# Designed miniproteins, single chains, continued (3): the designs that were tried, part 102

Each design is a single chain, and the fold is of that chain. pLDDT is the mean over its residues in the fold that is shown.

## One batch from the design tools (miniprotein)

Design m11533
Fold by ESMFold2-Fast:
Structure m11533 (fold): chain A 83 residues (1-83)
Amino acid sequence: MEVRLEELAPGVYRLTVTLVAERDLKEGVAQSGMGMLVIAEAVERGLAVVGKIEYYVNGKPLKEGEVIKAGDKLTGVAVAREV
């Protein structure tokens, strides 16, 4: 799993979490799992996620009803602020 934190403004960050899928995942399962990871990584850094988390598969936006295949890169991107 890869985690990157980029400062956008004082106290405001872009948090990016990427993992490689080990199994085929339905879109809803992938979003739930990745969303929990993004929130946990933000909290561990003293941050709170602001707004919606954006999801990507192999660098493309995750589509409704899509199936993520084993070996695909799943990425969650969020804006987070210092608490």
Scores: mean pLDDT 85

Design m11534
Fold by ESMFold2-Fast:
Structure m11534 (fold): chain A 74 residues (1-74)
Amino acid sequence: MEEKIKEGEELYKRGISALNAGNYDEAIELFKKAAEVFEPADPEKARQVRAGLASAYYQAGKVDEAAKILAELD
């Protein structure tokens, strides 16, 4: 479990770096992987990562995908 949390944290950090660099497609892929890793180990952190995923989709111009994720987060 701890190793999965660390894996998710590394993916999330890489996603944030990609997002800040304007590499939105890379950020989307990294956030998707981070959310998948966190979902069974830390569902709360997975929700935080999905918020980042929504931001990445929105900035990539994928507004419908961003809206779907935000609806899931309530």
Scores: mean pLDDT 81

Design m11535
Fold by ESMFold2-Fast:
Structure m11535 (fold): chain A 73 residues (1-73)
Amino acid sequence: PEEGYKLLKDFLDKVRADARARVQEVLTEAEKNGWSEEEIERRLDEVARDIAKKYNIPEETARAMVREAAREL
């Protein structure tokens, strides 16, 4: 149904916006503190786990959203 699709789209848009904000924070902090690529990846994985827990979505889905945001930023 169209109603279900719209609710899902709005929900996923909100999740993506939160993920992008958190990724921006990680990348800004990484540049400020000179983090290695390994440390950045570790921090992004932590963000993905937090997003998955907060929105009750699969960790793999959250990880994909976080990695997409990191590539776009």
Scores: mean pLDDT 82

Design m11536
Fold by ESMFold2-Fast:
Structure m11536 (fold): chain A 94 residues (1-94)
Amino acid sequence: MVAEEARRFGEEALELLDKLGVSGPELYLPPRAALELAELVERYPSPELERLARETVRLTREMLENPGQPEATRALEGALRLLAEARALARRLE
């Protein structure tokens, strides 16, 4: 469920940004991180990866609700940090 929810949210967020004609690449990175985390949760189902996926979705949602600064920078930094942590965990689970 968490993986499917994160993937759907990430896809919908990217579609929304494209529809709005947003040109800031930083706004696309948190939704893309949510998609990658959805794939990692599917491949390596674990409570810790599910937590990281939920946190990435939450940060992306907060950014979309308040798409100015400092929310955009916070979401970008948070998503990159969570993605790095998730990749490290996935390597240990292989």
Scores: mean pLDDT 79

Design m11537
Fold by ESMFold2-Fast:
Structure m11537 (fold): chain A 66 residues (1-66)
Amino acid sequence: LEELAEEARKLIQDGESPLKIAAVVYAAGYAREHPELTLEEARALGDKIYSDLVNEEQKKLEEKLK
């Protein structure tokens, strides 16, 4: 939990992708509400959210290019 929050803070400081920052922040918040989740499970959730956000952006791009 704390590791995800620190990771999000570092991503913000480093000016990383807003999609990546949003995914990590959401995963950290979700894990805080669900203390039964392991750090590994919380990271997997963050990775899934990031992948979903990237896929949504790619789909929008593909719709514009057809």
Scores: mean pLDDT 73

Design m11538
Fold by ESMFold2-Fast:
Structure m11538 (fold): chain A 92 residues (1-92)
Amino acid sequence: ASEVEKMMFAKQMSLSIAILYHQGAITEEQAREYLKKISDILDMDYNKVLEEFERFLERIREGKIKYKPVSKEEAQSMIDYMIKEAEKLAKS
């Protein structure tokens, strides 16, 4: 996969994790662990991925990003799917 594709994917995953954290489906510790895991899979700078997460979280808090809450079970399913998709992209 191209560097642009990896960056776009990392931004999309950072947004998803920010939403799940903001609604309380995951803890801050879990959010950081998932961001680090995705960064490692994609061979991306964790600090840059974390900055995207924090930027999205701020936009959610400001009401600029709207979302529908999901259950904790749906949140875990979404996270598992995101990790699997990151692994596929890393092999592309």
Scores: mean pLDDT 86

Design m11539
Fold by ESMFold2-Fast:
Structure m11539 (fold): chain A 98 residues (1-98)
Amino acid sequence: SPVRQQLLNMLQKIRDALLAAKEESRTLTPEQRRLLGEMMAGVIEVSFATFKPILEEQDPELAKLLGERIDEVVRALLAGDFDKAIALIDEMIDYIQS
């Protein structure tokens, strides 16, 4: 599915951004780390909100699963848990590729 390929590309870009954010977080204060997590959560929410209607039209089952998983990713980022956020994105990438 072309929409699944576009989603996979977006998830891979998000994964790369989260890895970079995790590395940056090692040099940040606790307050800066919290703000970074909040900014990353916001970017991810906006990205998926924009893509969700296209995905719902072409693959509603995947759209539902993605929505549930993105809520988990956002919660992990708001908690400052970049490792959990990356692991959740990796699970979604694996699911789409399988």
Scores: mean pLDDT 85

Design m11540
Fold by ESMFold2-Fast:
Structure m11540 (fold): chain A 100 residues (1-100)
Amino acid sequence: MSIEEVLKEAEELVRKAEEYLKKGEYEKAMQLARETIELIEKYVKENPNLSKEDQERLLKIAARAIEIAEEAVKESGDPKLKAELNELKRRLVEILGRLS
């Protein structure tokens, strides 16, 4: 998968997550946020020589996925979603550590 392909897929996942969040479907919004982070994590692991520009593009999408997950937790009050958010934040920190 090219960087442009992964960016397009990640943007589509984030867009769908935002739509589910707007509809009050917090579990689905969280699932799509998780899928976005997993897609980015996999690409970063498989492509250690990413340019700084491409790293920043991926991290911006990852940040948006986390923001959606945070809003889903805030609006739902669901402790299970809060646990999933904490895992996604941990994965984002790991991704940041790989993008040195």
Scores: mean pLDDT 87

Design m11541
Fold by ESMFold2-Fast:
Structure m11541 (fold): chain A 77 residues (1-77)
Amino acid sequence: GKVTLTFTLPDGKEVTVEGEDVAEALIKAGKVLLTHSENVLKGVGATLRLIGWTLDNPNASVEEAQKEVEKAVELVK
């Protein structure tokens, strides 16, 4: 089954990403943040944080992943 994550970018736009699992959805969310960050280094940092968290939490729930994406969005403001 597919996993869907929905989050709001700093400019108020809502984005939805879909993956085959939580890890893929988180990586896609990181890529969106990288593309839409005000600062490239902040975007890279947010993406790497999401990848690191995914590796540490291989069986994470969609709800836990959603909260982690929201934290990453705060980093790219």
Scores: mean pLDDT 80

Design m11542
Fold by ESMFold2-Fast:
Structure m11542 (fold): chain A 94 residues (1-94)
Amino acid sequence: MLEELEKLLEELEEALAEINRTRDPALAVRRLRELQERVEELKKKADEETAKILDGVLEALRQGIAAAEAGDLRSAETYLGTALHGVRELIEKL
């Protein structure tokens, strides 16, 4: 689990950097949906406590996708930051 969460953190950081660099809402939606699927797969393999934190990450990603679909990249970046924080906190507890 720790190695998978560290990889997820790296993928989230890369997505944030790419969204900031490109300023492309369509790209942001694609990257956030890929991250959503990644988190959902990790949640299936997680214990109850880890799954609960990953639910918070999924909610942040869902809100980020909605913001990006509306063309609001600043809000999408903020929600992605929230998802990053959740994953970092989870890693620190392991």
Scores: mean pLDDT 87

Design m11543
Fold by ESMFold2-Fast:
Structure m11543 (fold): chain A 71 residues (1-71)
Amino acid sequence: SLAESMARMLARATRDFPREQQLLAAARGVVSAREMYGEEVARQFAREAARLLGLDVGTVLKEAERVERER
């Protein structure tokens, strides 16, 4: 799927990043996916990116909310 492809690209690009930078990148990815493709794709992206990076999906979604508020 589109969400899975985006998540795999993000995970590969950020594999060796510090945890906080991986979280921020995943959160920004959620915001971008929501803006371009809508909520369903954003949720699928969040779950897949969290799984691939070993992050908690709730943590990714909370960080995405923070990123969106700071725009």
Scores: mean pLDDT 88

Design m11544
Fold by ESMFold2-Fast:
Structure m11544 (fold): chain A 69 residues (1-69)
Amino acid sequence: MLSDQQIRDSLNTVKNGFLSRNPNIDEKKANELVNQTFEQLRQLVKQGASREELQQQFRDFVNQLQDLA
């Protein structure tokens, strides 16, 4: 999760898992959440944010994705 690509891959892995288990999830909304969370995490990494700050953002993403199901 330290590189931009690793952040993107982690978010997409979670998204794809949710979509495969919950076909009624709005794919457009899921993609919007991935893009928004990616930008937030990327900025935090560039600012030298703590591991806990990054984990909090990732947890918020998972919770928001669950709300779509």
Scores: mean pLDDT 80

Design m11545
Fold by ESMFold2-Fast:
Structure m11545 (fold): chain A 71 residues (1-71)
Amino acid sequence: MMEEIERKREEFTRETDREVEELEKKANEYRSLGMASDPETGEIYNKKSDEYLKKGEDIRRKGRDFVNSLS
């Protein structure tokens, strides 16, 4: 029983970590584009970067809440 729950937690955590990692990579790409761009375009890319970082944090938070709900 416990072993199966732990395995499911690990699997879900791995999937969540992969999704967050992909979002963080996109955020870093947009951040780099923002630094290389003019100020107006840079603000647009920085906003995109912030959006991806926020999505990653939201996914991490929901993932933790879900895992914590498993007894």
Scores: mean pLDDT 79

Design m11546
Fold by ESMFold2-Fast:
Structure m11546 (fold): chain A 102 residues (1-102)
Amino acid sequence: TTMSGGGTYPEGSTVTLTHSASGASTLTWIKHGAPIPPERVSGYDAHGVLDDGSSEFIKLGSSKMTLTISDLKPEDSGVYTGRAYNEDGELVGEASTTVTVT
């Protein structure tokens, strides 16, 4: 999988996180730890909060996902994991990056 968008960003700015994987039909971005309000996020078809408080954003029917998070807050800092699944639901790609908000 190809991934971009990690790094250090000022509070109130926008980050764009992209990942892609050949043969993928479903892509996800997971923000570990604190949930992100979905109203600050675009580029997904579905979202949820996992048992550990992680935010999950899901893109269906695509081999590329571009997730945009606006009005960044210090609590948006952390590890972001992108996962890619094929049409059979098998994991075909995974990578992580770190976003730091200052």
Scores: mean pLDDT 81

Design m11547
Fold by ESMFold2-Fast:
Structure m11547 (fold): chain A 67 residues (1-67)
Amino acid sequence: ATPRELEAGRAYKRALDLLGLLRSRNPQAAYEAQPLFQELNDRLAAGDLDGAIAAAERLIEALDKAL
């Protein structure tokens, strides 16, 4: 894997961990974050690593505010 792919993978894992935590504490807030998670998955599927990292950062910020 390239360093950029490793960065994207790390950001994705952090977003998943926070989503899992939020789902257990506040299922409604986790549901509201689904569009951001979908954008992250779409960017990864397209091979847009820069877009995926940016989407993961937006998702992490939203999850952090909800926790």
Scores: mean pLDDT 83

Design m11548
Fold by ESMFold2-Fast:
Structure m11548 (fold): chain A 54 residues (1-54)
Amino acid sequence: TPPSDEQIQKRAQAITDVVNRLLKAFFGIEDSEEEKKQRVAEAAQVLKQLYEQS
């Protein structure tokens, strides 16, 4: 059973929060709020596609 859009959004946010933290820690990269929002949107799209293919 695929997760709800809300669950996908929460999971995407959690994944991108970890990615952003790692980028800052290892590379000193601090993305803008706009870039962070875009990354969450991309992660949500990927997660949705993966769950739909399962």
Scores: mean pLDDT 78

Design m11549
Fold by ESMFold2-Fast:
Structure m11549 (fold): chain A 78 residues (1-78)
Amino acid sequence: SMEQKKINEAIGAALRGMGLSFQGELLGDEEAAKLGKEGVEAALKGLKSGDVKEIEEGAKKGFELADKAQAILDRITS
């Protein structure tokens, strides 16, 4: 269902944020680690709401923050 797809997207956003937060910590980049963690928090806030619109908004915010963390990490590893 569309609802299940949005839930899965928010779970994906949380998992991506966790990975980026961990990578930021390993590479010593506090900004990337923080952005990854904030992405997890945004996605989890949406999921905990139980509302499909808030789940969708949390996923979008989570991916946006994860993309910012990834951009920082890509500069460190290049």
Scores: mean pLDDT 87

Design m11550
Fold by ESMFold2-Fast:
Structure m11550 (fold): chain A 67 residues (1-67)
Amino acid sequence: MENVQKKSIEIMEKLGIQAIKEGNYKLAEQILKSLEELSRRYEEEGNYDLSKLAKEKSKKLKELLKK
């Protein structure tokens, strides 16, 4: 597992949460979409740990965006 990619996913989660707190829902939705895309691409590459992490973070952001 690539530590840099794992840290990148964690940073994307933090940025998404910050965007929601600031009322920037457009940015938060873009970050959510990027995490969902990353999860799918990592699964296609056989990077299952990174795919699972990205999916987990996308689910958390999706729950926070649920009005």
Scores: mean pLDDT 82

Design m11551
Fold by ESMFold2-Fast:
Structure m11551 (fold): chain A 75 residues (1-75)
Amino acid sequence: MDYLDQAQRILSTWSQDQRDQAINQYRDQARQATRDVPDSYRGSITDTAAGLIAAGVLSADDAARIATRSVQQMM
């Protein structure tokens, strides 16, 4: 919860264009870190992980772990 809240706060200070560009830049790293996730959840998990990486709050591997847990809880 704390890491997602921190990332949300940081990303909310950026313009929409800055957020989209940063998330797109880190999508490849997020996809690599989430490669073992089932396709049904992978898109949401990858986007969440890319956001966490872009905000600079977590490494790619940690972002994938936190994103996977968060998306699975939401369903």
Scores: mean pLDDT 73

Design m11552
Fold by ESMFold2-Fast:
Structure m11552 (fold): chain A 115 residues (1-115)
Amino acid sequence: DEDAKKRELLEKLAATDDLEEKAKLIKELFPEISVEEAKKLLEAARALVEKIVELVEERGDPRSLEEEEALLEEAMAQLSEEDQKILERMKKEFPEAFELAMQIAGSEAVKRQLA
């Protein structure tokens, strides 16, 4: 059923480190997003998470949702115009795809800290 297919795609996303494969899996979950747009989203999400980690290392963990939102806004402002545009567009048009890309980037950042 649909729940089983979604779980299978999410498991494949968690198992792969290849950007191309991740982009194809995102397109299967969100057919309206092209593979190229999915790649740009994944790369932009990585850049955003990397900047969030940098700010957290300097200032400590956010203690509230308001502090988390302020941290996200500051991190976004430090990205390239190209990365800002793709993230803003995806957050508006495909918020679930944006959230998934952020979760993927966050998981990769945790793996890097544990390695």
Scores: mean pLDDT 80

Design m11553
Fold by ESMFold2-Fast:
Structure m11553 (fold): chain A 74 residues (1-74)
Amino acid sequence: ELPSRAYVAALVDRVLAMSPAEREAMLAAMRANLPADVYDRVATIVAELVAGRISRDEAVDRLTELLLELLAAE
């Protein structure tokens, strides 16, 4: 119900629907635009999600926590 969590859930669903080439392009764009520590955290979550090591809901929760940390830092 938190707008941030709903937004992150939609993004995770998009990532799961992407081709490997589309995911690689997305990660390359993030690497260019995000601080290295933030990029590494996002890339790790995406890699674990794609490998099936974490669930969709776990990926949503982890990315939502990261988003809230970034918003709190502003």
Scores: mean pLDDT 79

Design m11554
Fold by ESMFold2-Fast:
Structure m11554 (fold): chain A 80 residues (1-80)
Amino acid sequence: SLEDVLLEFSDLYDKAMGLYLNLRGNGIKPTDEQIKYLQEIIDRMEELRSKLPKGSEDYEFAQSVIDLLQKYLDELKSLS
């Protein structure tokens, strides 16, 4: 269902943000495994976004969240 898609998206966001904030907040250098894990989360979120109605507010919001996480991933890659 749409609700299940949004709930999984939200859970993945919490996991991605938890990792990013833990690494950046504590000055921890990211591992290749952590970068790969964040990429896998973003890839799954892209799959979930594709299941949302195109042109909906949920779709646009999901895209903005993915764009933010991609920015964070690029930042972490620069520190590896």
Scores: mean pLDDT 89

Design m11555
Fold by ESMFold2-Fast:
Structure m11555 (fold): chain A 87 residues (1-87)
Amino acid sequence: SEKEKLLEKAKKLKEVLEKGIEESTNPEAIAHFKEALKILEEILENPELSVEEIEKKMDEAERLLLQGMSLMDEETRERIIEMLNKL
């Protein structure tokens, strides 16, 4: 189902965010990744959320991920982009 695809994408984005937190030394980047991670955790912990609600939360998490990535060094950013492209 569409919802199952979104939940799988959320799980994969969570892994990317956890990696970003682990590898980043920039406190602003880490803050953005942690905020995005909280949103993804809300999605994964609330099975009653509609597809539309999940999509809106996913868009916000992705925006925060991109903001965090913009603050990373190029080598770390390239590794995170490679992970995203495998989703």
Scores: mean pLDDT 83

Design m11556
Fold by ESMFold2-Fast:
Structure m11556 (fold): chain A 70 residues (1-70)
Amino acid sequence: AAEARRALDAAGLAAEGWLLSRDPDPEARARGEALIAEGRALHPLAEEVVRALEEAFANGEAVEVPLPAL
C-alpha cells in the first residue's frame, strides 16, 4: 500500500513537472524540472511516466499513464 501510494505520487509529480517543463516561462520550466526530480527521488515510476509522455507526444498518440499493480 505505501509503495503503491508513493508510486502514484511520483507519477503525478512527473506528469505535472513534464507539462510545466514545456511552458515558455523559464520560471515555470524550472519548477517543472524540480517536480520531475522530486518524483524521481520518490519512485522509479516517475522515469516511466516521463518516457511515456515524451514518446506519446512525439508520435501524436493518446497519453496512457502507467498505473502500478495494486
Scores: mean pLDDT 75

Design m11557
Fold by ESMFold2-Fast:
Structure m11557 (fold): chain A 98 residues (1-98)
Amino acid sequence: SSIRELTLLRFRLIAAEAEVDVLERAARAGKISREQLEADLRGLLDVLGEDLARAQAMNDEKLVARVRAVVQRMLALAREFDLSQDIIDALEALLAAA
């Protein structure tokens, strides 16, 4: 893998981590609906699925661990706010693939 690909993946993970921080704060402050939270987590899940595949193709265990950490936070947030079983199952499946 190129240094450029590694750098871009690192920046994408920083952005995903920042988005989860914002979603956690907004949800706990009651500033976001459960429907909007689920929609935002679904969008982030799609991005993280691609990032996981790239990290695995690079054999970068640290990047795989960072994806796992973000997915674990998303799963905890989905459970905290009683989101649909579909999103919980999708997050658990992504975590199992890592």
Scores: mean pLDDT 90

Design m11558
Fold by ESMFold2-Fast:
Structure m11558 (fold): chain A 51 residues (1-51)
Amino acid sequence: SDEELIKLINSGRISPTSTEVRNMIKEFQKKHGLKDDGVLDDDTIEALRKY
């Protein structure tokens, strides 16, 4: 869920290699009209900060 992803980002300890985390990032990206590649690029990070 978006809430779980935000908690992971706020902890600064997100695991980029986890399939589950990557899928959460893709879901967030799709929901916010970003590229759904599962990568924490600058646009994705900025969107997470605004949420």
Scores: mean pLDDT 71

Design m11559
Fold by ESMFold2-Fast:
Structure m11559 (fold): chain A 75 residues (1-75)
Amino acid sequence: SEVEELLNKLIEFANDPSASPEEIVLAAGIAARELRLLKAPEEVIELMEKMVEEMRGKSKEEQREILERTAKKIK
């Protein structure tokens, strides 16, 4: 699904040594907003928005764990 592809791209970005925690949260926020504009199911949008808020102020390792956990909930 498009949501799984977006989450996998975010996980890859979180693994990039040059990416900051702030940039990862920004990218996740953009993905959540894109899904809302595309009228994805509300349950998926809420899950993505909750993920973005949980990632704020977290380390890259914690952000990776949140992204991977969210990906498992979507399928």
Scores: mean pLDDT 83

Design m11560
Fold by ESMFold2-Fast:
Structure m11560 (fold): chain A 68 residues (1-68)
Amino acid sequence: SLEEAKKLIEEAPENNSAKIKFMDLMETMDEKNQEELFEELKKILGDKVAEQYKKVIESRLELKKRRG
């Protein structure tokens, strides 16, 4: 859920498992929920870290799209 993903953002800096689970949840969400989570990520971790997460997620989504 969106609320579960927001909780994972707070844990992500110190917990690699939480970071991975957050990214996995992002890949399953619609564009609107992804945008909301990116804004939350910027608020908690800052613009630079949020941009790094965005690039990783976009790369993963592109790979899945090409492979089916």
Scores: mean pLDDT 74

Design m11561
Fold by ESMFold2-Fast:
Parts: C-alpha cells; structure tokens; sequence
Structure m11561 (fold): chain A 65 residues (1-65)
C-alpha cells in the first residue's frame, strides 16, 4: 500500500510541475487538472485502505447541524 501511495504522490508532483510549466496554455492546464483529479481520487482511496481516515471514531459530543 505504501508503494501505491508513493506512486500517486510522485504522479501528483509531476502534474504540479507540468501545470507550472504550461500554466499559459489553457489546453495543457485543463488536461493536467483532469489527471490531478484522478490522482487525488486514487490517493484518497489508498489513504482509506491504509486506515489513515478514522471510521470507528465516535462523534457524539457536538453532532453537526
């Protein structure tokens, strides 16, 4: 799991570099943002599988509106 998370992190870093390199090109920016969205979705799923997000944590003191 750490290997897959690291892979996603490397992908995100590459996309950010690509974005800054082509920030003046709306077509390139749009493409990078689409891939960034996919990479973030994968990172979130991996974080969930690794247990980085608590699911068994009770929330009773101040319930949200």
Amino acid sequence: MEERLREVQARLDRLIAEYTAHRDDPEAVRKVLEELGRALDEANRLAQEMGLFPKAEPVEVEPPP
Scores: mean pLDDT 69

Design m11562
Fold by ESMFold2-Fast:
Structure m11562 (fold): chain A 94 residues (1-94)
Amino acid sequence: MERAEELKKRAEDAIKKGNYTEAAFYYLQAAREYAREGRFDEAVEWLNKAIELAKKAGDKGLVADAYRTLADIYRQRGEEEKAKELIEKAKSLE
């Protein structure tokens, strides 16, 4: 996946510069590209990485966005309870 690989490289560059918000955003976009191609396990992996970095950055909005994106993937996979748990986590962010 050329686009996802490019986005991951941009995220890595942002990490080297200490810009965790930008890095989380690029990993989130890379995960969306994986999900678009039906590569859900890879999408989940990079979404979890995006959530970790967004939490380090203190960006509650980006954490919530990543949780909602992850919930959409779990819902698409038929895992309704997991999706519901993730939506509740997103809503709990102030």
Scores: mean pLDDT 85

Design m11563
Fold by ESMFold2-Fast:
Structure m11563 (fold): chain A 100 residues (1-100)
Amino acid sequence: AYEKILEAEEYANKGIEHFKKGQELDKQGRYEEAAQHYLESAKNFLKAAKLLEGLSPLADIYLQMAVISARKALEAAKKAGNTELQKQAEEVIDEARSLA
């Protein structure tokens, strides 16, 4: 139980760092790279949420963070014209919503 909490925190921290990098790249108009970092952020928050499922109320918070990051990935992917990144972002949104 405690080891899963620590592992989830590591994934959440990776999610935060990828989100920050995504925001930096988005501000620079580097939309494809921003979408990739936002998508990695969303995947890391989703992993953190799954580790804490039934174990901590933080699971719901991390699901919300995964949806926020995935929505940012979708917006950036649309600006980049990258349909594969759009699809991956939509899949993360759908998975996170199904778990909430």
Scores: mean pLDDT 90

Design m11564
Fold by ESMFold2-Fast:
Structure m11564 (fold): chain A 95 residues (1-95)
Amino acid sequence: MSEEVLEAEVEASLATMELTITRKALEKAETPEELAEVVRRLRRLIERLEELIKRAEELVKTGEEEAKTLLEQLKEQLEEARRLLEEAEERLREA
């Protein structure tokens, strides 16, 4: 495993943990202030996931086979984060 793939995998794991924590925060959110905080966290997470996807795509182009699995995982996490953002923004508009 290359050091670059390992570093990206560590960052992806941290993003997975942050996504899980943020999803639970959204589930328990009762106030507009709590929903606004969830929106801010999801926007930051989406930006981080998009940068990680770019790095993983570059690693795939250089022939790092392990980066293909990482890329698929990151794309799935990005779709989930975007779905949660849409839900949080809708709930914030209704609050």
Scores: mean pLDDT 85

Design m11565
Fold by ESMFold2-Fast:
Structure m11565 (fold): chain A 107 residues (1-107)
Amino acid sequence: VTQRLLDALKELVENPSEENLKRFFQLLAEAFENRKLTQQTLKALEDFILENKDKLTKEQLIKLTAYLARLYEIMGLDEWAEELKKKMLDESEIPAFKRAYLRGLDL
């Protein structure tokens, strides 16, 4: 669960490709559908992304932030979603974030 998702993020950081990003999102969606996503799991993913923020493309960081923020909001953790956006995004990235967020994580 948590380790599987962290391993996918490690692959993405080592090889930042669209294929690796899609793989991570597929695993994240599967974990959500199977009710295996916990607040602790999402926090672990957030911490890993923050530690490796400089190794991800700006587009990947925006998409990851959008999906994690949406998952926090679905779990009723609106304050965590807002703090995530503040930690991850520059003000100039907000329009791109809104587009990614509105297209939604179709879980």
Scores: mean pLDDT 76

Design m11566
Fold by ESMFold2-Fast:
Structure m11566 (fold): chain A 73 residues (1-73)
Amino acid sequence: SMEEIIKRIKDFLKEKGYSEETIELVVNFIKKYKLPELIAGQILSYIYSKQLTDEDITEEFLEKILEDALKGK
């Protein structure tokens, strides 16, 4: 469910040390676009693999990742 996806996202980002503002930004982005678990997971995997900071994670950046994820499939 969306609620379970959101919980996993919050737990993951909190464990990795991201700020509450960054966590809310990512969560709100996923809710806004009603992203499926596969796409949400790809966004999180990208953030983690690239070791992105709070400053790197913006709504514009998330939109770019989403566009690239959708074009690749």
Scores: mean pLDDT 81

Design m11567
Fold by ESMFold2-Fast:
Structure m11567 (fold): chain A 75 residues (1-75)
Amino acid sequence: MEQVIEAAEELAKNIKTYLENKFGKEVGKKFYETVIAKGNELKKEEGALEKLYEETKKIYKEIEEEQKKKEEEEK
C-alpha cells in the first residue's frame, strides 16, 4: 500500500520540476497533488502501481493540454 504512495511521490516529483520550468510552480504543484491523490485512491486496489503509472501519464497529458488551451484563449 505505502509503496504506491512512494511511487506516486517519485513520479510526481520528477515531472513536477519539468512542469514548473515550463508552466510555473502552480502547475507543477497541481500535478503533484493530483498524482498523490490518485495514488491514495489506487493504493487499495490490486495492481495499483501499474494503474498509477497509466493514470500519471493521463494526468500529465491533461494538464499540458489545459495549459495549451489557456494560451490559445489569451491570444
Scores: mean pLDDT 75

